Designed miniproteins, single chains, continued (3). Designs and how they scored, part 28

Each design is a single chain, and the fold is of that chain. pLDDT is the mean over its residues in the fold that is shown.

## One batch from the design tools (miniprotein)

Design m8946
Fold by ESMFold2-Fast:
Structure m8946 (fold): chain A 94 residues (1-94)
Amino acid sequence: GMDQLKAPTPEEMAGAVRAAIESANPVAAQTAFLLLVSMAMRLGNVDAVKAAVDEAAKSDTPLARELLEQIARMAEEYGFTDVAKRARDALAAK
């Protein structure tokens, strides 16, 4: 089950954000990244999701902004209010 899966590391999540932003197929990359974020949230790996927010915040692209908005909404849905605030603060700084 999901409880037997190893949660993504902060480094893996940061790498996934970079790969998504640099991808030749942004839609496919965004979908894969959001699946990883969903998995990290389900497994309670808050630090991995925070790393994703921090990496997306470094990029001033439309895709990075969209990823931050999606992370904020998912974090709010899963009750990770500190992650949601971090993503919203990053969006406000752009």
Scores: mean pLDDT 76

Design m8947
Fold by ESMFold2-Fast:
Structure m8947 (fold): chain A 62 residues (1-62)
Amino acid sequence: ARTVLGAMVRFGGFTEEQAREVARLAAEEPDLDRVAARVVELSGGRLTREQARALVRALRES
């Protein structure tokens, strides 16, 4: 099955480890902006803050 996590690895340029860290943070950290900032950092700046927020919301809905 396709998951947001799988898409992050295949198309987002994240490692499997980085994608799992983001998914865990999205579940544990209630502050969306903190998780989004970590996503931007792990992406090496490839994602904007707005894109990172959308990704975190998608992970929380999964």
Scores: mean pLDDT 74

Design m8948
Fold by ESMFold2-Fast:
Structure m8948 (fold): chain A 71 residues (1-71)
Amino acid sequence: MVDEEVETLIAVLPELIEEAKRTEDVTLLVAAEIVAVAALFEASRSKNEELAERARELARELLEAVRERLK
């Protein structure tokens, strides 16, 4: 159940990342990063290694996008 919700969050993150980058909205990027980190935390607690790895990669990409935007 929780893993299914996390999988849904991870599935929509790439779309949110593209939209946030396109709109140049740092708030959207930060919101997406929070969602990615929350998904990583839940996946790690559930011992779902595949979801945790996907969430970790998305969180990393989002963090880099935020850093680039703030320069």
Scores: mean pLDDT 73

Design m8949
Fold by ESMFold2-Fast:
Structure m8949 (fold): chain A 60 residues (1-60)
Amino acid sequence: SARFKLVSKTKLQGEDGEVVDVSTEEGAREAGERFGLTERELGIIVAALDPELGARLRSL
């Protein structure tokens, strides 16, 4: 869905301009809360862009 944009490999920007870094556990959790995504959904999205980061998020 179009709830956010990728502004770099590790950063997502919401529709209202909020940027969240998903390369950390804290950032991944915050992105889930802000965008209504589960840890698994975030892992799937990021794994398509960066498989190593996606594997890390899957472990949360």
Scores: mean pLDDT 65

Design m8950
Fold by ESMFold2-Fast:
Parts: C-alpha cells; structure tokens; sequence
Structure m8950 (fold): chain A 65 residues (1-65)
C-alpha cells in the first residue's frame, strides 16, 4: 500500500539522518520530502492524516536520538 511505502521512506529518512553530515542532511530531507509529496498525491484527507501522523512519529524519534 502507499502507507507501507511512506513508512519505508520515513524509516530510510530517519536512519540516513542519524548517520549524515550537515550538508548530507539537507539533500536527504529534500529527497524524502519529494517522495512523500509524490506518494500523498491523490490521497484522501483520512489517508493524508495517517501519513502526517507517521511523519510526526519519525520526527519525534529523530529528535529523541
């Protein structure tokens, strides 16, 4: 499903950000944002809300690390 692909993108994003230099982090963030935008295109409001909740959970994990 698209939600599973979103989770995969967010997992990769979080892991890459933990290992990245400051310059690499900018590139990684842009790549992740583009992938998420593409995956959420045509989604319902309910599906977008679920994606946003997952994104927030990953950001919280990155901040906690």
Amino acid sequence: SKLEKVDEVLDEFAERMRQATPEERKRIAVEAARKIMELTDGMTDEERDRVFARFQARLDEIRAA
Scores: mean pLDDT 75

Design m8951
Fold by ESMFold2-Fast:
Structure m8951 (fold): chain A 69 residues (1-69)
Amino acid sequence: MDEEKGRKGAEAQREIRAKHPGALSKEQLDEAYKKAGIPISPEQQALNKEIGDKLREIGDEFEKELKER
């Protein structure tokens, strides 16, 4: 279950990244923070929110499936 959750999370991140081509990816963001302490752009804020919302949605779906059994 954790493996499926991780795979769905990775797929969701890829889709979200395609919707926000100008925003930094998680890896690029991590490197930017490590290297320069870069401020979060509005585009990056939208990307971060959408990723967070989608990951919560995936988690809620798995929780619902467990409760149904």
Scores: mean pLDDT 66

Design m8952
Fold by ESMFold2-Fast:
Structure m8952 (fold): chain A 103 residues (1-103)
Amino acid sequence: SEKEKEMERLLEEAVRLHTELGDIYDEAMADTSVPDEVKEKLGAIHREGTRLLQEALSLYEKFKNTPLSDEERDEILEKLRNIVSGLRTLLEQARKLYEEYKK
């Protein structure tokens, strides 16, 4: 169904965004020029991103494995769109924070 395809696209986007967030975190943690305070902030951003991805995976499992009405499916899709938006915001925050200290 079209809703199932959108669900899959949104989950793939969430995974991609979380992977990019993890890459920034890993680079910053390995960088001795990055202050500990910045590493702590990036760690908090990465943990929130991981929480959002776990929520996205839970919503995907519910969508695939539960009999749902069209209204319930639309609610899950809206929640996943909000998660993807949240992950994009976290990624932008992490990029800006890391680029300021990248020397």
Scores: mean pLDDT 89

Design m8953
Fold by ESMFold2-Fast:
Structure m8953 (fold): chain A 73 residues (1-73)
Amino acid sequence: MKLEESDIKSEEDRKLKEALEAAEEAIKQGDLVAAQQAYARALVAYGKVKDEKVKEIAQEALTELERRIRALK
């Protein structure tokens, strides 16, 4: 699942969305290092998000990104 613009409520939510998008792009490029770095940034942003709906959507996205990053190894 992906964060939509309508789900963005704060600066932390936007940083999370940007980090998730960067991780997806790195995975598409086959760049394991960039994907891991973007995933780490997404985890940091996720910890600062206050909105429960945004957290739920992000948790699903993070789980899928972790699986895809593991497939790059």
Scores: mean pLDDT 77

Design m8954
Fold by ESMFold2-Fast:
Structure m8954 (fold): chain A 89 residues (1-89)
Amino acid sequence: SKEEEIVKKMIEYSKKLLEEEGVSEELYKEFEKSLKEAEERYKKYNLDMSELIAGATLYVFSKQNPDYKKRKELEEELKKKIEELKKEA
């Protein structure tokens, strides 16, 4: 489905962002675990999984980077990426 492709691309984008920021391996594993645990629940309740992925990305990034400006820049970047992927679908 289009939603599944959006989710896949959003996960790939988030992983790239976390790698570029040098997020620790432990926090990266926490991100992956968070997504796995939430996936079936969010699909069952018809929630926007792309928004959850963005939130998980921002949360993990925030644990390593307490810089408010950098957090806001990432938040806006993730929001624009979701909008871009939905527009292309």
Scores: mean pLDDT 77

Design m8955
Fold by ESMFold2-Fast:
Structure m8955 (fold): chain A 101 residues (1-101)
Amino acid sequence: MMEEKKKKLLEKAKELAKKRRKLSEEEIVEELLEFADELGISLEELREIIRELMEKLDEEIKKLIEAALKQAEELDEEEQRRLLARALIFAMGVLLSNEEL
């Protein structure tokens, strides 16, 4: 089952979201994608992980990410992976901000 891969990817995304003030967005996305590749996470599995994470988000933010994911289906595979990585980092950043309150 994908549970171990998902847990490791979410932890990496959490660490990278905390570094958003120290690293560029491109560096954060690249690190996350390299880590996902090392774990053998496919584009389809990455989409599933993001969908599960979105269930914890506010409805307005969920709709924004859903719209972005739907638009990503028209992009090539590499661009889809980059957009999914950005969406995951953004979602994790929102969840971390809610934990500070």
Scores: mean pLDDT 76

Design m8956
Fold by ESMFold2-Fast:
Structure m8956 (fold): chain A 76 residues (1-76)
Amino acid sequence: DVDFSSPASVLNQAKELAKGKTCDELWEITKQLISEFDLTPEALIEGVELLGGGSTVCPEGSIKAIAAALHVIGTS
């Protein structure tokens, strides 16, 4: 059970989703979340800022992007 309003909870869920996955697979997950839930770049940027800022380095950057997407989806 994931508390999407909690930055720690969405980060932990994103880390579990990232387990054993390549950078390409993490990017595919991120694209699917953006497409499926019609997320704006602005909403994702805001979500990343709420998680303590962005890292652009895979896998950390991808994990934060997935966590930000989950947070935006869960709080919408």
Scores: mean pLDDT 70

Design m8957
Fold by ESMFold2-Fast:
Structure m8957 (fold): chain A 90 residues (1-90)
Amino acid sequence: SKLERIEEILREVLERAREAADEEGRISLLKLSQIIAEVAKERKADAEEVEVLLRLFLEAAGLADEEGRVSLEQLEEAVRKVLEELKKKE
């Protein structure tokens, strides 16, 4: 289903973010944006999937510190919120 594909794309973003995170489990918004762009390209994301990825980025940006970094725990929470909002519309 479309939701299952979106969950797979978001899971891929989280996996790559975990690999790119520093020793404190934090990732920069710049690095997150690069990961999102790469996953969207590799998965051939359509307009709806790109909108979901943009929503994830905006949620993460709202949680970022003054250096523009988010923790993996904050990113996982952002993914959870995006998925809950999508499920609420079905």
Scores: mean pLDDT 85

Design m8958
Fold by ESMFold2-Fast:
Structure m8958 (fold): chain A 88 residues (1-88)
Amino acid sequence: SYADKLRREAERLEKEGDFVAAAELRYIADLVEELEEAGYTEIARRLAEATFEVLEAEKAGDKEKLNEALERLSEAIAEGRRALEKAK
């Protein structure tokens, strides 16, 4: 699952000493899992993809791509939260 992939990346970051990024990834992984369980598979996929795009941009050191990826991630988190509000 996408949530499992994000949790594995969070564990890697924690082992590297990046506790803040690890905590943020675990939060996103929980949101992705809730979206998948609620049947919002496409929103869960978009959120996971936006998160991995941020991680790739950080690894590449591309500040412009990082800023664009962070904006997309912010939008994907907002969409996911909105979808879960409708599911209740």
Scores: mean pLDDT 84

Design m8959
Fold by ESMFold2-Fast:
Structure m8959 (fold): chain A 79 residues (1-79)
Amino acid sequence: MLSDEQIAAARRGVLAAKEWIEKNKDKKFSITESIGLAFLSIALRVEADLLKDQDPETAKLAYEVADMLDEIVKRSEEE
């Protein structure tokens, strides 16, 4: 079970990741960079799974951010 401080830190992290993606969504990434983004997507899904019972709103946001990263990775692989 996560503490309130840990949940607050996770929420700040997910919001920061979303802001970064929104600023960089139109940027073209290399294959090497896309591997890093794919790893980040997996990490966010694991964090969301840990949060879903205690903070379902933050968990939902983390899954949405992970889906955005997966789309960026897919575009890099198709070009």
Scores: mean pLDDT 78

Design m8960
Fold by ESMFold2-Fast:
Structure m8960 (fold): chain A 58 residues (1-58)
Amino acid sequence: ALDEVDQIVERARALEEEVRRNPTAELARRLSDEYAHLVMMDKARYYEELARRLEAES
């Protein structure tokens, strides 16, 4: 539903701010999942790759 999409958009925005303040693999993965749910695949893939980089860099 459109209201569900709007809720996901708000959560994604909040997660972007959190990733910007404290970049962790966990937060980046959550943001990737939210963007995948919105079919925003380029952003979803970007944050998935960011999560992997953060894990590799410990």
Scores: mean pLDDT 75

Design m8961
Fold by ESMFold2-Fast:
Structure m8961 (fold): chain A 94 residues (1-94)
Amino acid sequence: STAKVAKVFKKEIVADYPELADISNEDIETAINECINETAKKYSLNVNELSKILIDGLFEEGVAGAQAKLIQKFGAKAAVDLYDCIIDKLKKKK
């Protein structure tokens, strides 16, 4: 379960996107999982490796730390597209 990661992610993104304050942790988990799969397919990345680095990074170091690790491993374009994918899906859940 990624419920704890969803809670950490929500706390940090609400500062930049206050309109997402009412989004459920379940919707955040769904968006994260869908965007991991979409980004892995788009950039020909290993889904399990991308998932592990994002989830461990978010849990241990928050959004900025997770983003830095993703950039180092997969490149800035893939890391930015993953984040933008998650935010876009959450904005459409209204």
Scores: mean pLDDT 83

Design m8962
Fold by ESMFold2-Fast:
Structure m8962 (fold): chain A 92 residues (1-92)
Amino acid sequence: SAVLEEVRRIAAEDPKTVVLSDNPELAEALRAAGVRSYLVTSIDEAKKIIKEIKEKDPDATLVFVSSNKEFLDEVKKIAEELGIKYKGILVE
C-alpha cells in the first residue's frame, strides 16, 4: 500500500511517468488507478518494453518497482544505456 501511494504520487507529479513492476498485483492496482504501468518478469521483457517507451516518448520517466535488487540494477543499466530518465524503488 505504501509503495502504491508513493508511485501514484510520482505519476501525479510527472504525467510522463511509466511504471514497470515484477509484481502482478501491484501492476494491476497501478493500472486500475490510471497509472501507465506494465508487468515485466524478465530482463529481456524489460529491455524490450523500455526500448519501445523510449522510441515513442524520449522524455518519458521510467519508474521500476521490485523487491529484487539485481533486477533493479539490471534495469538501471538498460535505462542508462538507452538514455531514459530512471527511478528505482526497492520494496522490502
Scores: mean pLDDT 84

Design m8963
Fold by ESMFold2-Fast:
Structure m8963 (fold): chain A 115 residues (1-115)
Amino acid sequence: MEEYRDGLVEALTRLLVEVFGIDEERAREFAEAFVDRLLTEQPWLRDIPMERWRKLFEALGKVGNKLPFLSEKEAVEMSKETGLPAGLVMSLGRQIGWGVVALKAGKSVEEVLAQ
């Protein structure tokens, strides 16, 4: 239901604002579009407890500006900490990292997500 989606949007928005310094309005717009696309393409992700998402976003925040280039080693360590599959961690981390780079370069949310 919407409560799960809204929880993910809020968690991602906080990461973008607090760690990456993205403007709150733009961060929320990106988080909404990113989460909606993610849950539409991979609905099984709704089965992941919210606590694991919070741990993931905390771990991604620690990588900082290297996030677009998240290594397999870093993804495996995050997998151990979060309980999420390393491949999922790597894919999501890199996507969010490239999103941050594009948003900081002044691209619109639609342009960043190729919509």
Scores: mean pLDDT 83

Design m8964
Fold by ESMFold2-Fast:
Structure m8964 (fold): chain A 99 residues (1-99)
Amino acid sequence: SREELFRELYPLLVRAFTVEHPGAVPLTEENLEKFIKDLSKVLGIPEIVVKSMLENIARLAGLKLEELYIHPAILEVLKESPEGTPVEDFARRLLEALS
């Protein structure tokens, strides 16, 4: 179910953004803006919603937004996803990549 999918995915996303994995890209100002725009475009969701998701992850970890990292597996899934990819399909691919 969607609920089960997001329940399993969320802790993996928190870890993926809060731990510096090998090949991880730091979410400095330039990288943050690019990531928000790219993800917004692929998923068809507003940039402010993407930013809010990242801010929530940072808050849960006691970090600032600019202290986050992008896991290379997230960048790979993003790169391979066409514009208009359903959020649930994107989430399922992230779960597989981060598991």
Scores: mean pLDDT 85

Design m8965
Fold by ESMFold2-Fast:
Order: sequence, then structure tokens, then C-alpha cells
Structure m8965 (fold): chain A 91 residues (1-91)
Amino acid sequence: IEEERERLEEALSRLPEDVARELREFTERVLEKSLGSPKQAAEAAKELTARILSEIGDQIDNGVTPESQARLEALLAAMRLADAAYEQKRA
């Protein structure tokens, strides 16, 4: 969890402030849902997966940039963080 939070903050530090803020808010929302009901956890997983696929699609269409790579890394860190939170709640 601590390591995943560090990875998220490192990726966010490479993004414009507006983008970093939106991704931090998105991650917080996903984490809250992952700690909620099974339905909320499933919704969080779908939302996160859709956003990751959208980012990959954007990189295919527009090429990979340091900013687009940082966005993808932030989303992957959010995914690992949500997974760790879900597992901790179930343990």
C-alpha cells in the first residue's frame, strides 16, 4: 500500500496540476468504492479498466509522450492500490 501510494504520487508529480488533481480525485473515488459493497467494488473495477483502456487507445492514436506515460502509470498505481485495499478488507 505505502509503495503503491509512492508510485502514484511520483507519477502525479510529472503531470500538470489540473490533471494530477483530477487523477487524485478519481483514485480516491475508486478506493472508496473498492472498500464499499461488492457492487461498488465491481463498479470501481469497471470504471478503472475503462479509463486504462481509453489511455492506451489515446497512446496508440497520438503516440506515447512523457505525460501520457505518467497518466497511465498513475492509473496502474491506482489499480494496484484499489486491489490491495480490497484484499485487506477481505482478510
Scores: mean pLDDT 78

Design m8966
Fold by ESMFold2-Fast:
Structure m8966 (fold): chain A 63 residues (1-63)
Amino acid sequence: SAARRQQLIANLQRRIEDLQRTIAEIEASDLPPERKAFLINVYRISIDGLQLVIERIQARLAA
């Protein structure tokens, strides 16, 4: 149903927000620059994956 898909989008958006908060914590940390870059890249890949899922759900709602 459309309502269930919208709820899934909301849950995925919350997960993206949690990951963005984790990135901000890493950026503010006293970790070496190379480790920060590595960890931030890993979390960005996760965010990109979640965004692709959202886009696919939205495309199916529009079709």
Scores: mean pLDDT 87

Design m8967
Fold by ESMFold2-Fast:
Structure m8967 (fold): chain A 94 residues (1-94)
Amino acid sequence: SNEELREKAEELGRELLRLLAEGLADPSMSQAQKDELIALATEAGRLLREAERLIDEGAPKEEVEKLIREATRLAREMARLMGRPVPERLERIA
């Protein structure tokens, strides 16, 4: 449903902010790694805002799901860049 897709986008958005905050607070990460995290989080956030706009406009679910999948892929890249296992929450969203 559109509500399920909105809930997935919101949960993913919260996970993106959590990953970004944890990575930026990690003193073992280089500035280059932190810059990469910011870039990944920025693009994922853009895709999630676009997904929410498409939901509001009544776009086909397949288009919304495509954006959520791409944002989830970027979130997994953030986790991997941090040297952490991909959170189970991200695997459920994809």
Scores: mean pLDDT 84

Design m8968
Fold by ESMFold2-Fast:
Structure m8968 (fold): chain A 117 residues (1-117)
Amino acid sequence: LSPEVKKQREEDLKKLAENLKARSEQLRKEAAALAATDPQRAKALQLQADGYYHTSLGNEATLKGDLKKAVEHYRKSSELFEKTSELYEQMGDDISAALFRMASSVSRIAAENLEKK
């Protein structure tokens, strides 16, 4: 890869990490607002928020060259998205369940690819 392409990819990954942290915080606030009226939905949103947060930390660790920490965070993100998928399935939200099953797989693949380096 050219130095320019590497720099662009690093900037894209940094922006993605920032966006995922912001989305995680928003989802935690939504979960808190729903906790009394819809505790199952609140739990799903909290797990989703934690998943995005760990993906963000994995991206930040990747940018710093800390591949071991990146793998740990992507593995944790995968577990959290799997649990998120299971809760949405229990609620009958099959579309959200399928989306978070895919998100879990993406995070798992990211961890596996870094472990090969």
Scores: mean pLDDT 88

Design m8969
Fold by ESMFold2-Fast:
Structure m8969 (fold): chain A 59 residues (1-59)
Amino acid sequence: STAEAARAISRETGISVGTARKIITLYRENPQISLEAIARRTGLSRRTAGEALVVYDQL
């Protein structure tokens, strides 16, 4: 579920569950979205955005 994925991302990366949920929504809407676009939309670094997607793809 989205809630479980968001909690896993939050645990592994240290970002808030709300921000993790936003990343999941952005990626589901456009799987080709750049890390730069996610970083801009969430206020995260490109590195942290990338780490969040790696965790999500491992679920």
Scores: mean pLDDT 85

Design m8970
Fold by ESMFold2-Fast:
Structure m8970 (fold): chain A 93 residues (1-93)
Amino acid sequence: VAAEIRAILDEAADRIIKETKMDDDTAKLFRQALDLYGQALAARLAGDTATADKLGKQAEKLLNKALSKLSPEQQKIVEQILLEAARKIAAVL
């Protein structure tokens, strides 16, 4: 399950970066945010709520910072891809 979630989030990050054509600094923030989000989900599945909350908050801050650098059109692309990723994650849980 953890490996499948990581693969889904890695694919989502790659698609977001390619479709939005964001700069390298913003792309790095997105990859870090989704990596932390995947770690938070893994911690939650393991019952480690404290670690999950900490990593989730870090992921949210990085994601919000990355989103603030994007146009409204780019943000819609991100929303679509993340929604598709969320559906895939739900299917493997």
Scores: mean pLDDT 83

Design m8971
Fold by ESMFold2-Fast:
Structure m8971 (fold): chain A 84 residues (1-84)
Amino acid sequence: MREKIEENSELIREAVARLAAAVGYDWRASMLALAEALDLAAENDAETFRAAMEAMVAAAEAAAKTQSPLEAARAGVAAGRAAA
């Protein structure tokens, strides 16, 4: 867990910034997306986490066009888990 988080530290920083922006900086949605990104980073290697992060951001951005920030964060979480 800790070792993978440290390995993924740069990707986590990128994920935090991109996920927060994708949900329009809504605090609840950003915290939900961040919590899942940290879980994915803890459980996966850098390559798998990068793929999951890209899927999560893309799904959140797409959902944010038609759904609430919280629903967009949920769509991102589902896509991230599916990509990991």
Scores: mean pLDDT 77

Design m8972
Fold by ESMFold2-Fast:
Structure m8972 (fold): chain A 80 residues (1-80)
Amino acid sequence: DEAELEQFEQDLRDTSSSLVTQMSQATSQDQLDAVRQQLQDLFDRYRQLAVQLKSTRLLQAVDDTEQQTQQRIQQIGLGE
């Protein structure tokens, strides 16, 4: 279902953006590390879902969103 894949892509984008906002608001290293772990877990879960669904489209969307998210994190000075 194309609409279902579009919904997964949108949910991934919205959730990752929310987590980046939380990173920018982190007041301690422990809080920052916790949000980084949540981002990693998010992308890992969606990548696993894409593989299980055998959807190269969703897999590409996950990889693209992860790259864009890492670029945003670097732009706000929180990149490694």
Scores: mean pLDDT 83

Design m8973
Fold by ESMFold2-Fast:
Structure m8973 (fold): chain A 98 residues (1-98)
Amino acid sequence: MITAAQQLARFDALVAEAKAAGVPGIRTASGFELSSNADIRAAMLTVFNAAVDRAVDPSLRYSPAERARLEELGELVDMFLVAYLAGHPAALEILNKG
């Protein structure tokens, strides 16, 4: 597990990259975008539903590609939450966009 300071640094890097590219919010190289409250809710719901589905059906298996995408999305959500709890202006702005 990476530290909160490392997660915050990763968030800062994504914010700077998005700003330089003229893109709102943050965007990963794989194409996940978080620019609004709706994006954050959708990402959180996707991660939560995957966890619930796996808990309800222990036989459920994800392909390596599906697992990698869920792990990346989960890391992105976790990084966003760390930035939000730290009071990062960009994280607050994303949540305030309806």
Scores: mean pLDDT 77

Design m8974
Fold by ESMFold2-Fast:
Structure m8974 (fold): chain A 73 residues (1-73)
Amino acid sequence: DLEEALRRALEEAEEMARRMGEMVELGMKVGELYLKDPEKGKELIEKAYKEDKEVGEMMERGAGVVLAKKKAE
């Protein structure tokens, strides 16, 4: 289950919240899920925001990068 796998990755990123690069990479995976299932991707980002605003913002930025690349291609 991609949703459960990404949620687990978000939990790990929360422990490493100071490392923005890792959070952005996890956000890119959320962006990939967002392309396949937008509602699931949005839900994961919203959950990240509710749990930790900083993690949520970095995850959203990472997802945005994936979405922008897909749009440009």
Scores: mean pLDDT 72

Design m8975
Fold by ESMFold2-Fast:
Structure m8975 (fold): chain A 72 residues (1-72)
Amino acid sequence: MEEIANKYVKEFTEKVRKQIAELEEKREESFKEGPVLADEYEKKIKELMEQAKKRIESIKNYVKELDQESEN
């Protein structure tokens, strides 16, 4: 069970990492167009990171409980 959770967390983290990287590239490009647009991308990146952290924690807690029920 933990292996499945680790795989899911890894895949989810990789997906979020790619999205953040894309937004960071757009943020850097937008610095030349205007600081306001760059700030919007930065906020979006922070929001994604916060949501990802919460989701990963939820998945880890769920799997930890399933592992305990499977072993006991």
Scores: mean pLDDT 73

Design m8976
Fold by ESMFold2-Fast:
Structure m8976 (fold): chain A 55 residues (1-55)
Amino acid sequence: PRPPEGKIVLPDGKVVEVKSAKEAAELVAPDSAYYKLLNGEEIPDNVNPATGEPL
């Protein structure tokens, strides 16, 4: 799927513009296994930070 254009949909339905994939990961569900693994790490460019699925 096509990468999102600097915007993500939060779990509460709010759409926000993000400056980086790391910022996007901080805004998604914090209890996600994928989010927990990325906490403190660089987010891979080939992964959608909102879903944790490969692009």
Scores: mean pLDDT 53

Design m8977
Fold by ESMFold2-Fast:
Parts: structure tokens; C-alpha cells; sequence
Structure m8977 (fold): chain A 69 residues (1-69)
């Protein structure tokens, strides 16, 4: 659920506030495509996620997911 995704990112930012999303969530996903699929399943636009996933910070992803609530 979106709430579960937000909780995961909140835990990630608490541990690594300056980390990229890809680095912070590496242990939860086998590859970049799995992470992209997860974010898209939560309601983020696929084209935007694919363009930004490598540069996206945890805090930025969290703000965007909260905006979908």
C-alpha cells in the first residue's frame, strides 16, 4: 500500500538522510527495474521514475509519495 511505501522510505531516511533512493533501498530490491516497478505500483508515473530513479534522494521520493495521499 502507499502507507507501507511511505513507512519504508521514512525508515530509510532516518538511517541514511543523504542517501540516494537506489542506495538506501538496495537491500530490499534485486535491481533497479524492481525498484522502478515498486514505485510505479504505488502511483508514481513510470516515465518520471525511470528518468529520475538514479538521482532521486529518499527525501524527494518520500515527498512525492506523500503527495499521492
Amino acid sequence: SLDSAITVLEMAIASHPEASLLEALRSLFNDEDELIAFLVSQGLDEAWVRENVRTLRVSEALERLRALE
Scores: mean pLDDT 74

Design m8978
Fold by ESMFold2-Fast:
Structure m8978 (fold): chain A 66 residues (1-66)
Amino acid sequence: MEIPEEVLERLVAELRAILDHHQQDAADVSLEAATTLLSTTPTGARLSPEERRVAAELALRRLRAE
């Protein structure tokens, strides 16, 4: 499944904000945890469960590459 770059950039920003608030390192966050966290964001909540899993994997990969 393909997530548009603009949507992915927004999801990365939303996930980063949650992780920063909880003082969590992206390296310590599981794919399952990231998928659950994205389900609580305005952008992530509008995705299907399958799209959220793909988006979470891509967002974590980007955050861990920083």
Scores: mean pLDDT 80

Design m8979
Fold by ESMFold2-Fast:
Structure m8979 (fold): chain A 98 residues (1-98)
Amino acid sequence: SLKEEIEKLKKKFDELLKEADALIAQIRSKITPDNAADINKFILDVEIKIGLALIYYGVALILEKQGKYEEAIELLKKAIKLLEEAIAEAKAFLKSLE
């Protein structure tokens, strides 16, 4: 059912958000005087993407309460895609820090 799909997508979003937060914390732990500017710029760019994902997630919750399940699913999928992109970028950046 659409309601079951929404609950699965919400759970996936929560899991991805926790993974993204953990990766950002790991990147922050690698700050040195020589790389601080690059790390801070990267974190800002990724946090903007996560912020947009949270906006899509919030709007999806409003649509769900209005019974607009298909529209809610579309926004949840967009939110998840943004988190998956942020996680991939964070993993690549963390690897580049040696």
Scores: mean pLDDT 92

Design m8980
Fold by ESMFold2-Fast:
Structure m8980 (fold): chain A 68 residues (1-68)
Amino acid sequence: MEEEVSDEDRERIRKAVEEAAKQLGLPVTDEMVEAALRALSAYKRQRPDRPLTDEEVREIARAVLASK
């Protein structure tokens, strides 16, 4: 999965998922992190020419958790 998602992106998503889950009172699961990484990868495919901002990463994490 390194082709579209870097180690930095993975860490950013993990932290965003942990933060959003904590705010919502939900446990963090590996499935949530993987779902958020898939969403991030899809967003990067649509916007390949620039890096995602921390705000966009947090929004992806929140959307994934809301879809639980």
Scores: mean pLDDT 72

